# Ledger of designs, part 48: designed miniproteins, single chains, continued (2)

Each design is a single chain, and the fold is of that chain. pLDDT is the mean over its residues in the fold that is shown.

## One batch from the design tools (miniprotein)

Design m5639
Fold by ESMFold2-Fast:
Structure m5639 (fold): chain A 64 residues (1-64)
Amino acid sequence: SEEDRARLHRIVIEETNRLIEENNLDGYISPEQHKRLLQRVADRLAEEGLDDEAQALRDEAERL
């Protein structure tokens, strides 16, 4: 379980860094890009069967 949590955390960080790099951002993300990032990470987490975590991120995106 701890290993799965570490993997989840790593995936979130990796996807965030990829979005920043792909858009040539200097660590600045627009609200729209932030919302898209959360949706992408949530989709990945759902694919891994982490539905509760995915839903939490989707809720966060809706609040932006």
Scores: mean pLDDT 73

Design m5640
Fold by ESMFold2-Fast:
Structure m5640 (fold): chain A 66 residues (1-66)
Amino acid sequence: MIDLEAIRRDLEEVMDEQGRVRTAAALRILQEHGLPQEVALSVILPLMDEQGRVRLDELLEALSKI
């Protein structure tokens, strides 16, 4: 069972001023909270922008559906 509140806290520590996190940091944090790499990538990659970042709110919404 993933702890969505702990994931939010860790992501907030690495987010930029626009509420986005780098894909590499998001992947690391999700894996630290027990998501397999394949599952974490399947959530992150569809949300990734042209600079390799994902929006925190969109990432948390996607995680709430798994």
Scores: mean pLDDT 83

Design m5641
Fold by ESMFold2-Fast:
Structure m5641 (fold): chain A 84 residues (1-84)
Amino acid sequence: SETVNKIIEEAAVLLQNDLGLSESAARVTAKSIIDFAVNLTNSTDPVTLEKTLKGSVKKATLTDEEQKTLSAILSALKHVKSEE
């Protein structure tokens, strides 16, 4: 899906900047999380994916790195949604 690929690319850029991940590590991390949300929802809609990711995790139980990762993914979803 073009939309899913765009979300992964945007999230990978944010993960590189925020967590210092390599390009390959950032892409793999972004793809894993987005693929999980897509498989859980059977949807590629950024609004549905954002809602599901926010509902699936309690922020208080995440590590600082996991919180930054989630923040980057959610930012990418919001950016792609704004372009629709």
Scores: mean pLDDT 78

Design m5642
Fold by ESMFold2-Fast:
Structure m5642 (fold): chain A 70 residues (1-70)
Amino acid sequence: SPEIEETELRLLLYRFVLESEEFILEKMLKNGRLSPEQVAHMQAVIEATKKHVKELEEELRKLKEEEKKA
């Protein structure tokens, strides 16, 4: 369905964003380029993105489950 396809696309996009955020933080930490406050901020952003991905995964699961029962 269009709703499932749109949710899958959004999930793909946010997973890419999450991977990019994690990659950037890891590289910057290894190079000592961030203050403790900047690290905490980036970790909070990553945690928020992870939560959003989890919510989208749950929404997609429910949509697919309802479609199979219809």
Scores: mean pLDDT 84

Design m5643
Fold by ESMFold2-Fast:
Structure m5643 (fold): chain A 88 residues (1-88)
Amino acid sequence: RTRLANLTTALGILVSAASLYLTPEERKKLQELFSELVRALDAGDYDAAIEAAEKLKKHVESLPIPQDLKDGILALVDDIIAELERLK
């Protein structure tokens, strides 16, 4: 597995965990933003993937989830952005 694929898989696991703390509406928005990131990554569109990751990061900062889980998600998103910037 590539580093980017591993980071994206780990992020998906934490997004699923975060969804347990959210209303159906908050969960849907979180899943939509994560899906936008995954679609951009699958398309090989690194600029779109960075934009999607930044949107996801901003949204996660506002979520009513445990701080340790929030910090974990934000760290993985930052690692994904750093890897994408390196691949450009």
Scores: mean pLDDT 86

Design m5644
Fold by ESMFold2-Fast:
Structure m5644 (fold): chain A 120 residues (1-120)
Amino acid sequence: SIEEKQKELIELAEKAMEYSETDVEKFRELAKKIAELLEELGVTIQDLLDTLKSRGAPEFLIAEAERLLNSPSLTPEDKERLALLFSLEVALMVAPSEATRERLVRVTRLLLEGREPPLA
């Protein structure tokens, strides 16, 4: 059901927040699962872009979402980048503090740049 998928989405986002400090590979795996659930719930790249703009997200996130939205086909790398953007927005909705939100944005930025985030 939709309610079961939303509950799973929250649980995956909570795990992603934890692994953002401890295990970057598990963070990426959870991001992929979050993106797959959002697609099953009918969430689009346009919805992602609208959310980023409405919350006043950093320009690099908005630009990346616009690039992905306007792409005629998504490469495997584009799909991984898209998953990171979707996962970030869900994690930000459930994040308990501004410090956690800042960390999630930093980790996501480093991964989008092909860089390894420092462990906490």
Scores: mean pLDDT 83

Design m5645
Fold by ESMFold2-Fast:
Structure m5645 (fold): chain A 62 residues (1-62)
Amino acid sequence: STAERAVAAARRRAELLAEKIKELTGDEPTVTVEAVDENAAVATVTTSKETITMGVRAEGAR
């Protein structure tokens, strides 16, 4: 549950960034997302020129 939410959030942010990069540079970025833990995920946006990594945490409320 929390892991899926973290992965979804990370992917969404990476996809938004990838879309912007594509629009601005014309490059075709690659998005990969991996769960780090049940509470966090890391999304990586890779272009021919750069790699951008984003960490996203789905908070378990207290």
Scores: mean pLDDT 76

Design m5646
Fold by ESMFold2-Fast:
Structure m5646 (fold): chain A 62 residues (1-62)
Amino acid sequence: GELLEAEILGHNEETLTIKLDGKEVVLKKQEDGTFVGTFEGKKYKLVSLDLEKKKATLEEIS
């Protein structure tokens, strides 16, 4: 799928708050351990995370 880079604004054990196109988006941890959120009607999952650089890579899902 398409990969997007996002800035990490904050994180905890259950949520990751990111910035996409100037807007805050919250990704929530699912039962399988993946982080998922919605932006502009599309669903995204966390693919990789770099906490030192405050960068997250997301993939669009169905």
Scores: mean pLDDT 82

Design m5647
Fold by ESMFold2-Fast:
Structure m5647 (fold): chain A 69 residues (1-69)
Amino acid sequence: MTEEEIEKYTKILKDWIEGKSTDAELGEALQKAIENNVIDKVLSDPILETLRTQVELGRAAGAEARAIK
C-alpha cells in the first residue's frame, strides 16, 4: 500500500469521527489497512485514539479466540 493510499484511508477514518463517512466506508478502510499490515500507521493520528483502542481490543479478542481449542 502506498503512502498516498494510507493518507486516503486515514482521511476516511477522520471523516467518520466527524460524521461525514458511513460505517461501510469505515469498515472497508479498516479492513484494507489490516490486510496490508498498515493499520498502526493509519491509526497513528491522536484524534483516532478511540478507533485505535477498538481495533486493539478486536485484535486481542481474535488472538484469544485462536488460542481456544
Scores: mean pLDDT 70

Design m5648
Fold by ESMFold2-Fast:
Structure m5648 (fold): chain A 65 residues (1-65)
Amino acid sequence: TEALEAARKALEAAAKGDREAQREYGRKLIEHSKDEEEARRAIEEAVAAGDSGAASVVGMALKGA
């Protein structure tokens, strides 16, 4: 949960135009998602819950990775 929150904050910064945060988060997300499947599911649940910001920012971060 904390990792998800930190990741989301980094993505939010990237969405504001901070491309460095986007690249860093995207890379970390891939590495952590592969190791921690729970982190991946948590993000999916947050998006499913209607977190409009999360889906867009996640898409941008994955593109940067």
Scores: mean pLDDT 53

Design m5649
Fold by ESMFold2-Fast:
Structure m5649 (fold): chain A 95 residues (1-95)
Amino acid sequence: GSTGISGGIGGALQAIGGAVEGYLTGDDEAGKRGAILGGEAAKRGALEGGSAEGGEIGAFGAKRAAEVAKELGMEGGAEGGYEGAEIAEKGAKEA
């Protein structure tokens, strides 16, 4: 349903926002935490909304956030983004 999709989009945006915030503050760990939290939000959206697509959107967003963090030289942000993507993908499979 729409709730699961909205959760996935929100998770993706949170992951991207975490990476950007980490870059702006110089806190790579904040970027990593933001990306992981985004993945968890996408997983929750998929499971509670019953939407595998929500989890997939969250995974896509987290992977994009990881690539942005990598381009910015933020290894923690990149790691968090990939971890968040894995969390979101697990939500999609269980949805």
Scores: mean pLDDT 68

Design m5650
Fold by ESMFold2-Fast:
Parts: sequence; structure tokens; C-alpha cells
Structure m5650 (fold): chain A 81 residues (1-81)
Amino acid sequence: SKKEQAFELLEETAARLEELGDLATAAEVRWLRDQLESDPSLSEEEILQAALNWLRHLAAVSSPATAAVLRETIARLEELA
């Protein structure tokens, strides 16, 4: 499902950020995944939109290297929406 693909993309993104040395932003991406996955009231569309909105905000305040990783994930999530 698109929801499962979104959660996989968030995990992949967190792992890439850990490899980059940005452990704090990686933890924030994992926290986002956990919050979205644990909320049974959210539809697949709401999960995708919430992830997109949060990652856009996160990218805006991140270093250029971290922002580049996040923007790649944003583009892949936009393909799913």
C-alpha cells in the first residue's frame, strides 16, 4: 500500500541521515513514523500529507546536506500522493 511505502521511505531516510551523521534529525524522522503508524484514526491520504508537511518543515531548518536527503524523500512521497 502507499502507507507501507511511505513508512519504508521514512525508515530509509532515517538510516541515510544516520550514515550522514545527523542522528538528531534521524531520530525526528523515526518519531514521525512512529506517531503516524500508531494513530489508527489517520487515513492513508492523511498519513502521506502529514509526512510531507512535517518533512518540508524539517528540511527548511536543516543543514544543506540533511535538507538534500529530506527533499529526495519528499519527492518520492509526492509521487505516492
Scores: mean pLDDT 86

Design m5651
Fold by ESMFold2-Fast:
Structure m5651 (fold): chain A 93 residues (1-93)
Amino acid sequence: NAEELAQKAIDLANQAINEKSEETRLKLVTEAARYVKKALEESDHLTPEIQKAADAVVEAARYLIEHSKDPEIQKKAREILLEVEKAVRKKLA
């Protein structure tokens, strides 16, 4: 199930990059990050699939930061990016 959760995160992150609505893009990135965290909880260790999912969410969050003109959206995207990176680092320890 961790692999399925990771794949869901990748799918949502890819959808976010192709989405034109900033609000919908943020919702998709937020949901993708939640699936990465669930995948990390379900796995005993960081798998290549979960790492790929985390990387996809980080890239989607960076895209949102770079292309958004809304400072609140940029702030939330930065928070998501940091939370995902922190969760991955914690699992490596």
Scores: mean pLDDT 86

Design m5652
Fold by ESMFold2-Fast:
Structure m5652 (fold): chain A 61 residues (1-61)
Amino acid sequence: SVEAILAEYIEKMRANPNASWEEVNKLLSETIQRLRAAGASNAEVSEALHRLMQEIGRLFR
């Protein structure tokens, strides 16, 4: 499900708070593709991106 994919991404980012920009960008791109493949709407993808950007902001303090 969309929620499961988002939760998996957030958990991976929390487990790797010092991940490199390359790793973060790769994981972000793969997560977006997985969300779309799972049938996520544009609104759901947009909401997921907002949450992911907040997590990225925490990593690059």
Scores: mean pLDDT 74

Design m5653
Fold by ESMFold2-Fast:
Structure m5653 (fold): chain A 79 residues (1-79)
Amino acid sequence: SLLDEAEEHRKKIKDPKAKAHIDGAIHFLKTLADQASAAELRAEIAHLEREREKHKDDPETEKALEAIIRALEQRLAEK
């Protein structure tokens, strides 16, 4: 699953700040995304896309964010 893919890349992240951002995004996906409005999902996707730009030279953080973004885009498509 995309969540399992995100968790696997998370284990390889060395930067504790980047790992904390991934933890927050995984928490949103697991606990809030099902109840989130389309506007809230779009806002979270936009936030994570900006975080991905900041970490473009960190492949593990980038891949974790990509997996979470794809999972949120799937949730948005179902709204």
Scores: mean pLDDT 85

Design m5654
Fold by ESMFold2-Fast:
Structure m5654 (fold): chain A 73 residues (1-73)
Amino acid sequence: SMAEEAVEHARETARELGEKAGLSKEQIDQVAKEAEELVALAARYAPHLSEEQLLEFGREVAEKVVEAAKKKA
């Protein structure tokens, strides 16, 4: 489904960004899970979002969770 595709895309984007940012495997798994859960929540509670809007939201979420992880001590 569109929701499953958006969730998968957000997870993989967060993983890729985390790897490029030099995060540990554990941190990469965490940011990927956070991005997946947030996009799944958006798809569930905002069903009128287009696929393009969900993908853009997923990209923004992935970037923000990776940036937050980079700043953690």
Scores: mean pLDDT 82

Design m5655
Fold by ESMFold2-Fast:
Structure m5655 (fold): chain A 76 residues (1-76)
Amino acid sequence: SELEKFLEEMRKREEELKKEVEKLRAAGEPDEKIMELVAKALREAMEKAKELGLLTDEEVARFEASLAAYEEKKAA
């Protein structure tokens, strides 16, 4: 099913993201760069879910608004 394919893809992306986060932390990169990486991965996951018909445009817009508000609050 498309849901199973999406979940397997997300599992692989989660493993890759964990490795990248560990690499950045080992290199002494600031939390802001780690957050940018995570936010980018989350946005890509939402867009992929939308392409697969698992999320509506409205649901993606709500997630993006929430993520943007979270980033703004963390930057302040």
Scores: mean pLDDT 76

Design m5656
Fold by ESMFold2-Fast:
Formats: C-alpha cells, sequence, structure tokens
Structure m5656 (fold): chain A 102 residues (1-102)
C-alpha cells in the first residue's frame, strides 16, 4: 500500500506545477489494517501572489476486502481557489490509482 500511496501523491503534485519545494514522505504505516498515509508539505507560488504560501496534503491508501480505497486531503494558505486546485489534483490521482489497482 505504501508504494501506491507514494505514486498517487507524486502524480497529484505533477498536476500542480505551482507547488514548489514540496517533500513527499510516509507519515504512517499500519500493517495490521493494510493502511499507509503519505503526505507532502511545501509551498505554492501562484502567479498573482507576491510570495509563496504554505501548502500540504495527504493520501491514505487502505486495502479492504481485496479492494484499494484511496482518500485524500489538502490545504493551503494561498486561498480557497488554490486549495480547490490541490484537492482536484489529489482527487484525479486517487481515482486513477483506484482504477489501475482494482
Amino acid sequence: VLDIAIETMERALDLVPEVVEAGVMALAIDEKNNTAIVGFFGEIQPADLPEPRLAGGTVTVTLEDGKYIVEYSAGSAAGPAHTKRLEEALEKAAKETEEKAN
């Protein structure tokens, strides 16, 4: 599950080129519940802002009853439009992972 979570996060970040200096890391691995949580923390630099703003998000992958379930969250200090863009990128990556893994 961890490799799937990492690949999902990396695909999401590729969809948002304004995210800069982001690190991807494993936050939690629960082998008993077949769950992995991967996160990123970094900065987002929209063209209309004079300075970078903090941004972050998580991807949770769980294997339940032989099916991969992908959940996500995102946040940014750049405002609701940029937070929504991060959420949409994570949603697209999560759906692609569920389609390919199941």
Scores: mean pLDDT 78

Design m5657
Fold by ESMFold2-Fast:
Structure m5657 (fold): chain A 81 residues (1-81)
Amino acid sequence: SAEERERERQEALEELAKELGLPLEVVQAAYSLLQQRGMSFEQSLTAIRELYKELKALIEEGRPVGGKITPVIELLMKALG
């Protein structure tokens, strides 16, 4: 049902925020941006996890940050401080 899907979505976003150590609002905003680019819910969760890990690696290596999902990257960078 629509109610069950919405509950599952909220729970998954909360778990992802907890897993990554990010504020729920940041994870929700990142999901919204990826959803606007036509990604499914499951694809969006995977992309947020992968992008966050890649972003941390790039910062550690001093490598330039940029790509096709720039608004999501900018949001995650702001959350990292």
Scores: mean pLDDT 74

Design m5658
Fold by ESMFold2-Fast:
Structure m5658 (fold): chain A 87 residues (1-87)
Amino acid sequence: MGAQIDALLAQLRAALAAGDAARARALLEQIVKMLDDHPDATQHAIDLIRLAREYGVVPLLEDILRQRYAKLQEQNPSLSVTLLPYD
């Protein structure tokens, strides 16, 4: 499991470094889904957020998270998706 997330994070880093927005989006969607299925993967979630900040794609990650949590938002209108530093 962790090896799959690590491989996807490495591919995401390469796509972001290359400026391939379409590939980066697809990889972000796959990683977010995998992290949602494995909430104990805290370090991988932190690595994802740090990569998004480093390459200036936090708004893209927020868009993906918002779309993914749309059903939860419908059931819990007070739930908001926010990507803040943990400091």
Scores: mean pLDDT 71

Design m5659
Fold by ESMFold2-Fast:
Structure m5659 (fold): chain A 95 residues (1-95)
Amino acid sequence: SLIDLLTELNLNNRTELTEKDKELIERIVEKIKKEDYEGAARIVVYLVQKEKITVGTIREELLNRGVDYSDIRKVIELAMEMIAKGETVEESELE
């Protein structure tokens, strides 16, 4: 859609992620390798809601780190379901 295209264009012109954001993305990769998809999804919820990072940016970063599309999809779907249910994740809850 036009809105999706505009969102993608904004991502391509965004300032680089902080070192903290990158560390949390690495923790998502580690959680996925341990098959802790719920733990990975909680980190995604934090990044989206508290750090205001888009799902598209997280997907791109995980793809660039060699995470399989099926694992990325599973984690994002879980995170979106958690957000839809009104669940929030605080920084203190992250490993």
Scores: mean pLDDT 77

Design m5660
Fold by ESMFold2-Fast:
Structure m5660 (fold): chain A 85 residues (1-85)
Amino acid sequence: SMVEEFKEYLKEKYKKYKELMEKGDKEGARLVGGEFVIDVTRKLQLMGRNNEPFSDIKEMVDLYKKVLDAMIEAEESGKIVDVDL
């Protein structure tokens, strides 16, 4: 499903972000995080324009926020957490 494909995308992006943060490559991690925000925002905007089911959009927004919150926590506190998707 679209939601399952999105979960795999989120897992891959967060894994890459986490790896860069653990290596101390904060600049690389910020670039990945920035691209992630742009890509997801564009995808969600396009889904809204195409009148995709609101339930799917809402679920994807909730999953996106979960990953985004983990990235923000890592940036602000240095804590790198696992995200269960």
Scores: mean pLDDT 87

Design m5661
Fold by ESMFold2-Fast:
Structure m5661 (fold): chain A 73 residues (1-73)
Amino acid sequence: LDRLKELVERAQKLMEEAEKKGVLTPEDRRILELLQQRLADAEAGKLTPEQVDQAIRSAEEAIKRLEEKLKAA
C-alpha cells in the first residue's frame, strides 16, 4: 500500500510539471484520477493484494510516460 501511495504522489508531481510545460493531456489527467481512485479503494480495504500490485504496475507505467513527455518538452 505505501508503495502505491508513493507512486501516486510521484505521478501527481510529474503531472504538475507537465501542466506547467503545457504538455499535459486530458488522458494523462484521467490516468491520474484512476490511480487516485485505486489508492482510495486500497486504503478502504476494497482491493486484493493482486489488484494492489496491478495498480502499482499501472502507476509505474504512467510515471515513465510522463517522464518521457517531460524530456521531450
Scores: mean pLDDT 80

Design m5662
Fold by ESMFold2-Fast:
Structure m5662 (fold): chain A 98 residues (1-98)
Amino acid sequence: MLDKEVDEALKLMKESVRRLAASSTRRSVQLSLQGDEHYELGKEAEAKGDLDSAIKHYEEAIALYREALSLETDPYRQKLLQKRIEELEARIKKLKEK
């Protein structure tokens, strides 16, 4: 066993994990921001009485938030994304009952 080779391999592994986690978090943030954009468009459509456009934008927001959630490693952000998805699913159900 060569201790120096083991230490170097461990260092490379830790750096790789950090880079992967950072990349995943950045993509999750980008997707959640795109979800927020569709959420705002959905709210605007709902305020104008365009329920079909509102539902479409809310469904697109949910899809983006679900993708963001799949890449998210922060438990706090995971909880926030889950709550947003649940709230939007409930809102879509209520709009479809009109």
Scores: mean pLDDT 80

Design m5663
Fold by ESMFold2-Fast:
Structure m5663 (fold): chain A 109 residues (1-109)
Amino acid sequence: GLKTFAVLYLNEKFTEIWLALVKDGEVVVKPQKVSEDELVELLLKYDIRNIVAVLDTGSTLDPRLSLFLTILKTEYPEVSSLRIVDYYLVDPKEDPIEAIEKAIEEFLK
């Protein structure tokens, strides 16, 4: 399993960013809604650049997530090394916090 990673979930309209951070096998930032500034601040604070992306099955989230990260890296060059290392697929009706908690459990194995 991964020991240091961010779990990132974006809603279909990009109006909500949900984040959790895992460092050395410990959840250092619990699943929560964040702004773009808070996302960048937390990634820099904990020195995390590996992203597990949570995707809704049956949506176009993958192209949208790639676009979001491209824009984020352009606005915040300090996080230009951000990369998606894996994906976790969820039901579109699932609660974002529960979806992120399941992704953490899966990737900590």
Scores: mean pLDDT 81

Design m5664
Fold by ESMFold2-Fast:
Structure m5664 (fold): chain A 93 residues (1-93)
Amino acid sequence: SYEEIYEKVKKIIEENVEKFNFPKEEIEPLAEALAKFIYKHKIPESEIEDLVVGALYGKYTAEEIESMFDNPKKALLTLTTEAGIYEIEEGVK
């Protein structure tokens, strides 16, 4: 359901806000925008964490995520690429 997706997205954001220095007032708007995107485009559950991490690392706002709704493949590629860059940076000691 949408509610299950929303709660999962919000939890991932909350677990990562300190790491990415993300403003508390932007958490709920970003969670709603990402959950709507995931629900509307039937994004696989396996991609959700990368999408959320990519949005946080890339400093995307809820409004910027909503602007991507018309190009779901481009949005998915953009956000998962940001997540991949973050993983590479964290993996380099």
Scores: mean pLDDT 80

Design m5665
Fold by ESMFold2-Fast:
Structure m5665 (fold): chain A 66 residues (1-66)
Amino acid sequence: MKEKERDFAVKLTAEAIRAVGALLEGNQEEVKEEIDRMKKIIDEAKKAGLDTSFGEKVLKKLEEMA
């Protein structure tokens, strides 16, 4: 269980870092692509029965900044 949660957290964090990097560079198209990838990761995690609360909060904040 915790290993799957860790894998999800690592994948989501990597995409979030890329999204923040794109925001800092002003690359709005890349931000939207990374947000879309994060949505897919969250959906996959939900199907696997993982808690996605943290990921959903991060996603909302990135969408607000994009």
Scores: mean pLDDT 78

Design m5666
Fold by ESMFold2-Fast:
Structure m5666 (fold): chain A 64 residues (1-64)
Amino acid sequence: SRLEEALARIRELAATAEDPAVRAGAERGLQAIERMRAEGASEEDLEVNALAGLHDLERAAAEA
C-alpha cells in the first residue's frame, strides 16, 4: 500500500540519510505515526501524515 511504501522509505531515511537532522526527523515521524495508529487513527489519516512527512524529509535530504 502507499502507507507501507511511505513507511519503508521513512525507515530507510532514518537508517541511511547523511544529514543527522533528517535521520532524527525520520525517527520522530515513525514514532508519531505509531502513536496515531495506537490512538485509533484511520489508515487514510496515517497515509496522509506519512506521505506529508516523507515529502518534507526528502526535500530536506535533497537540500543537504
Scores: mean pLDDT 85

Design m5667
Fold by ESMFold2-Fast:
Structure m5667 (fold): chain A 80 residues (1-80)
Amino acid sequence: DEVERLAKGAESLADILEKLGRPDYAEKARQVADAARQGNFEEAAKLYEELATDLQSDYPDLANGARKLAEKARELAEKA
């Protein structure tokens, strides 16, 4: 289930960000999971891209992960 995979990815990212003391970013990651579960892949991709940009300076590895998930969300939006 591609939707579940995207949502779980976002939830995992949110958990990591919460533990790093970034609840603002964790909340945005949870919004991505919700958008993915609703089939709103365009919104999920935008939120992931914004999150990746925000994370780039302090957490480049997490930013790279978010960017790859954004690309996957865009691919799903194009197929829908």
Scores: mean pLDDT 82

Design m5668
Fold by ESMFold2-Fast:
Structure m5668 (fold): chain A 79 residues (1-79)
Amino acid sequence: SVAEFMEELRREVEALRAADPSISDEELARLAARRMIDFLREKGINEEQRDLLEEILASNLPLEEAIERQAKRARELAE
């Protein structure tokens, strides 16, 4: 599900930052974008999934906070 993917993505981003505290938000965003593209390509794109991913990429929040916020929204939409 999108919610499970978002939680996995958040954990991957946190793990990358913990392994390399000097990693830039831009590099994390590139890695996250690559993961999102791969997920959409595998599962197929619907409007709700596209909206959630676009909101993460367009967010002015730190990447981890943007992912967590959209993960919550994805869980609410799945219920």
Scores: mean pLDDT 68

Design m5669
Fold by ESMFold2-Fast:
Structure m5669 (fold): chain A 72 residues (1-72)
Amino acid sequence: SEAREATRFLLAVIRRVNELIAKGDFAGARALVEAAAAELRERITDPSTLRQAEELVAGMLARIDAAEAKAS
């Protein structure tokens, strides 16, 4: 299932983003999310799955921004 594969991929990305946030590497976290977003946009063919993936990507970027703001 495309949705299942996208979910597994996104869970791995979220885990790595959380590790980078914990280390204070906000630039690295953003770069990872942007690279993941580009990969998902190229690979996902189902519009519903793509919308859900883009919402999760937007959430990850917002989380990075909030974490960086709290660290300053």
Scores: mean pLDDT 85

Design m5670
Fold by ESMFold2-Fast:
Structure m5670 (fold): chain A 58 residues (1-58)
Amino acid sequence: IDKSYQELTPEEIAQLKLELYKKNPKAKSFEVTADDSLEKSTYRLEEDGTLVLILGTK
């Protein structure tokens, strides 16, 4: 499978969460945009650490 820009390490997820929580501490989920210069894919990072694809293309 080709998921280079979908593959976030736990450290990267933690870093992103930290930044987003500082801006919106009450948020349970976050919108994360992955853009590998092909197509933009927006993910929602849930409170349990799950990434849910919202918008994306093949």
Scores: mean pLDDT 54

Design m5671
Fold by ESMFold2-Fast:
Structure m5671 (fold): chain A 90 residues (1-90)
Amino acid sequence: MEEHVLAQWEKRIDEFAEELLKAGVDPELVELLRQAEYEAMRDGRSVSEVLAERTGIPVEEVRALRDEIFRKVFPEEYEAYQKWVEEKKK
């Protein structure tokens, strides 16, 4: 069921892109992220690595940029995630 798995991933990518647009993120940046997500999915690679190769930005800076975007679009969810990470460190 390869087509079903790909369709599910593409739907999730599209949903995230729509939420980014609703939150006022730059449409060019949203499209760049969407393309990188599709490429990463098809190549079996990390989204941050694909973005780094596509933009020439170091992977660490790309991870920071993605973190900033996630914090801007999903601030409450980002806080919950950070709290979960800290709790996991005991």
Scores: mean pLDDT 69

Design m5672
Fold by ESMFold2-Fast:
Structure m5672 (fold): chain A 95 residues (1-95)
Amino acid sequence: MTPREKAIEHLKKAAEYAKKAGDTDISKRLEQLAEEVKTATPEQLRRIAEEVGNIRKELVKKAKEGTPKQSAYYANAAVHASLARKYLEEEIAAL
């Protein structure tokens, strides 16, 4: 499995957890980013990595401010977004 494939897997997992937290907007955006990663150029991958980093920060904030039930899901979404960004950066470094 390539770093790109690992990034896609973690973006999809982040989207699943965001949806479980009730955040359909973040979930849809993470799913869209996972699809974009499949064919992204190095320049597009850098832009996606930056956006994923911003989404991770938002998920961390929502985990702290949410209900106890939502907090666990947002925290898991943030972990998977962090891993997705790590693998996107590894893919970019290999190009």
Scores: mean pLDDT 90

Design m5673
Fold by ESMFold2-Fast:
Parts: sequence; structure tokens; C-alpha cells
Structure m5673 (fold): chain A 84 residues (1-84)
Amino acid sequence: GSTMEDLAEKMKRAAENPELVEGMVSAEVTELTKDKIVVRATYRLPDGSLRTLEVTYEKEGDKIKVTVKDLNTGEVYSATLSAS
């Protein structure tokens, strides 16, 4: 499959089995296209607080742009991954 198809499959597996990811309370794929995947995930931190992240994967040629938005703080982090 394509890198985006592989990511979509991994994100769906995580959403179906959040217990396999330590601290994950829930995960949902909110957008899924051939070029963009958006996942909203809620984690329970060691202090008992809940943190919700929105992670966007966007295909840019042979690369994937990853944007992580912390919905509790509004902070945004981005990185570019090689599609390898």
C-alpha cells in the first residue's frame, strides 16, 4: 500500500485498540482522504489529567507533513517525515 494507506491502517488499529497505547483513553480518525489523515486522541497523563491532541498527516510529494495540535493549550508543533 501507499505510505498514507499504511498510516491510515495504523491509526484505525490504534482507534480500535486504544488499550495498546499506554495512557490512551480514546482515539478517533476524524478525516481520512488519500492525502490527509486527521486523528483526535485523548490521553490520561500520570497526574490524572486528560490531554487531547489533534494530529494531522498531510502528503507532500514523497514526504508527509505531521502537525500536532494540543487542544488544551492551543500549541502547534510540526515536522516533516520521509515517506520511506
Scores: mean pLDDT 75

